# Designed miniproteins, single chains, continued (3): the designs that were tried, part 108

Each design is a single chain, and the fold is of that chain. pLDDT is the mean over its residues in the fold that is shown.

## One batch from the design tools (miniprotein)

Design m11997
Fold by ESMFold2-Fast:
Structure m11997 (fold): chain A 84 residues (1-84)
Amino acid sequence: AEHARQAVEKFEAGDLEGAREAVRKAIEAGDYRLAYPVQMAIYARELGKEEAAEKFLEAARALLAGDTESAQAKLSEGIRLFAE
């Protein structure tokens, strides 16, 4: 979880390159479920889809807190906003 947490912190600080590196390390550590929302947040922000990026970030925070239900809801909202 440490690398996934660092990915969230870097993303919130506006350090997209640092966030990408932390996501890569989270994936290497097997934290795929935590890495996925942060990776989507980075991608959404790079495409200018800021509302989607915020929902994906909220999903990542919920997963780090152990709130799977909230994470699923925020992930679904992010996907909907991203697809528009």
Scores: mean pLDDT 84

Design m11998
Fold by ESMFold2-Fast:
Structure m11998 (fold): chain A 83 residues (1-83)
Amino acid sequence: MTEEEVFNKVKELIDAVDAGDAETARQKAEELIKLINESELSDIDLGVIEVALATIYQVAKNKGLEEIAEAARRVLDAVAEKR
């Protein structure tokens, strides 16, 4: 349940970032943080999420999407605390 839901949420966040939808991206990031905190995730899973969110952060910064960059950073902080 939880692992698949976490990766599906990462995909939803990526789709929102690609669309430039800061409100949806923020919402998906908050949902993803909750899932990360509530889910049993391996170090490999956390590593995959970290790479994806680091990429989202750089893409958002390059596009000038400050709210999305902040949301991605919050997810990265949640991953670091879960490790």
Scores: mean pLDDT 80

Design m11999
Fold by ESMFold2-Fast:
Structure m11999 (fold): chain A 59 residues (1-59)
Amino acid sequence: MAPVVELDGASPEEARALGRAVADGLVGQGLTEAPVVRADPESAAGAEAVRRLVEEALA
């Protein structure tokens, strides 16, 4: 399964780095699909979107 992360306000490079970090954590749990990350370069919600994803993954 491939979780999707939308990062508003994060650069494409930051979005890729965060997606890779999350995918690496999920691979440790037996998931081989990387999350798809979408970033919008001019909003301020990127960090909150990542925090939400991490919170949901840990719940």
Scores: mean pLDDT 53

Design m12000
Fold by ESMFold2-Fast:
Structure m12000 (fold): chain A 81 residues (1-81)
Amino acid sequence: VEEAAKLVLEALMELLKIAPKEEILRIIGLILRAIGAELDRDAREVLAVAEEALRLAKELGAPEEVLEKLEEAIRLAREAL
C-alpha cells in the first residue's frame, strides 16, 4: 500500500506541472485521497485513486514515465488486496 501510494503521489505531482488551471483542484483532490488511503492502509482506495489518476494522465497527454508509475501503482495496489 505505501509503495503504491508513493507512486500515485509522485505521478500526481508530475501532473501538476502540466495540468491546465481548471484541473489543478481535481489533482489536489486526488493527492489528498491518496494520502488518506495510505494513512488508512486502504488498498482499494489507493487502487481507485491510481485508476482515476491514470485516466486523467491519459487525458492530459502525460509523459510515458508518469503513465508507467500509475500502472505500477495499480499493479501493487491489486496485489495488496
Scores: mean pLDDT 82

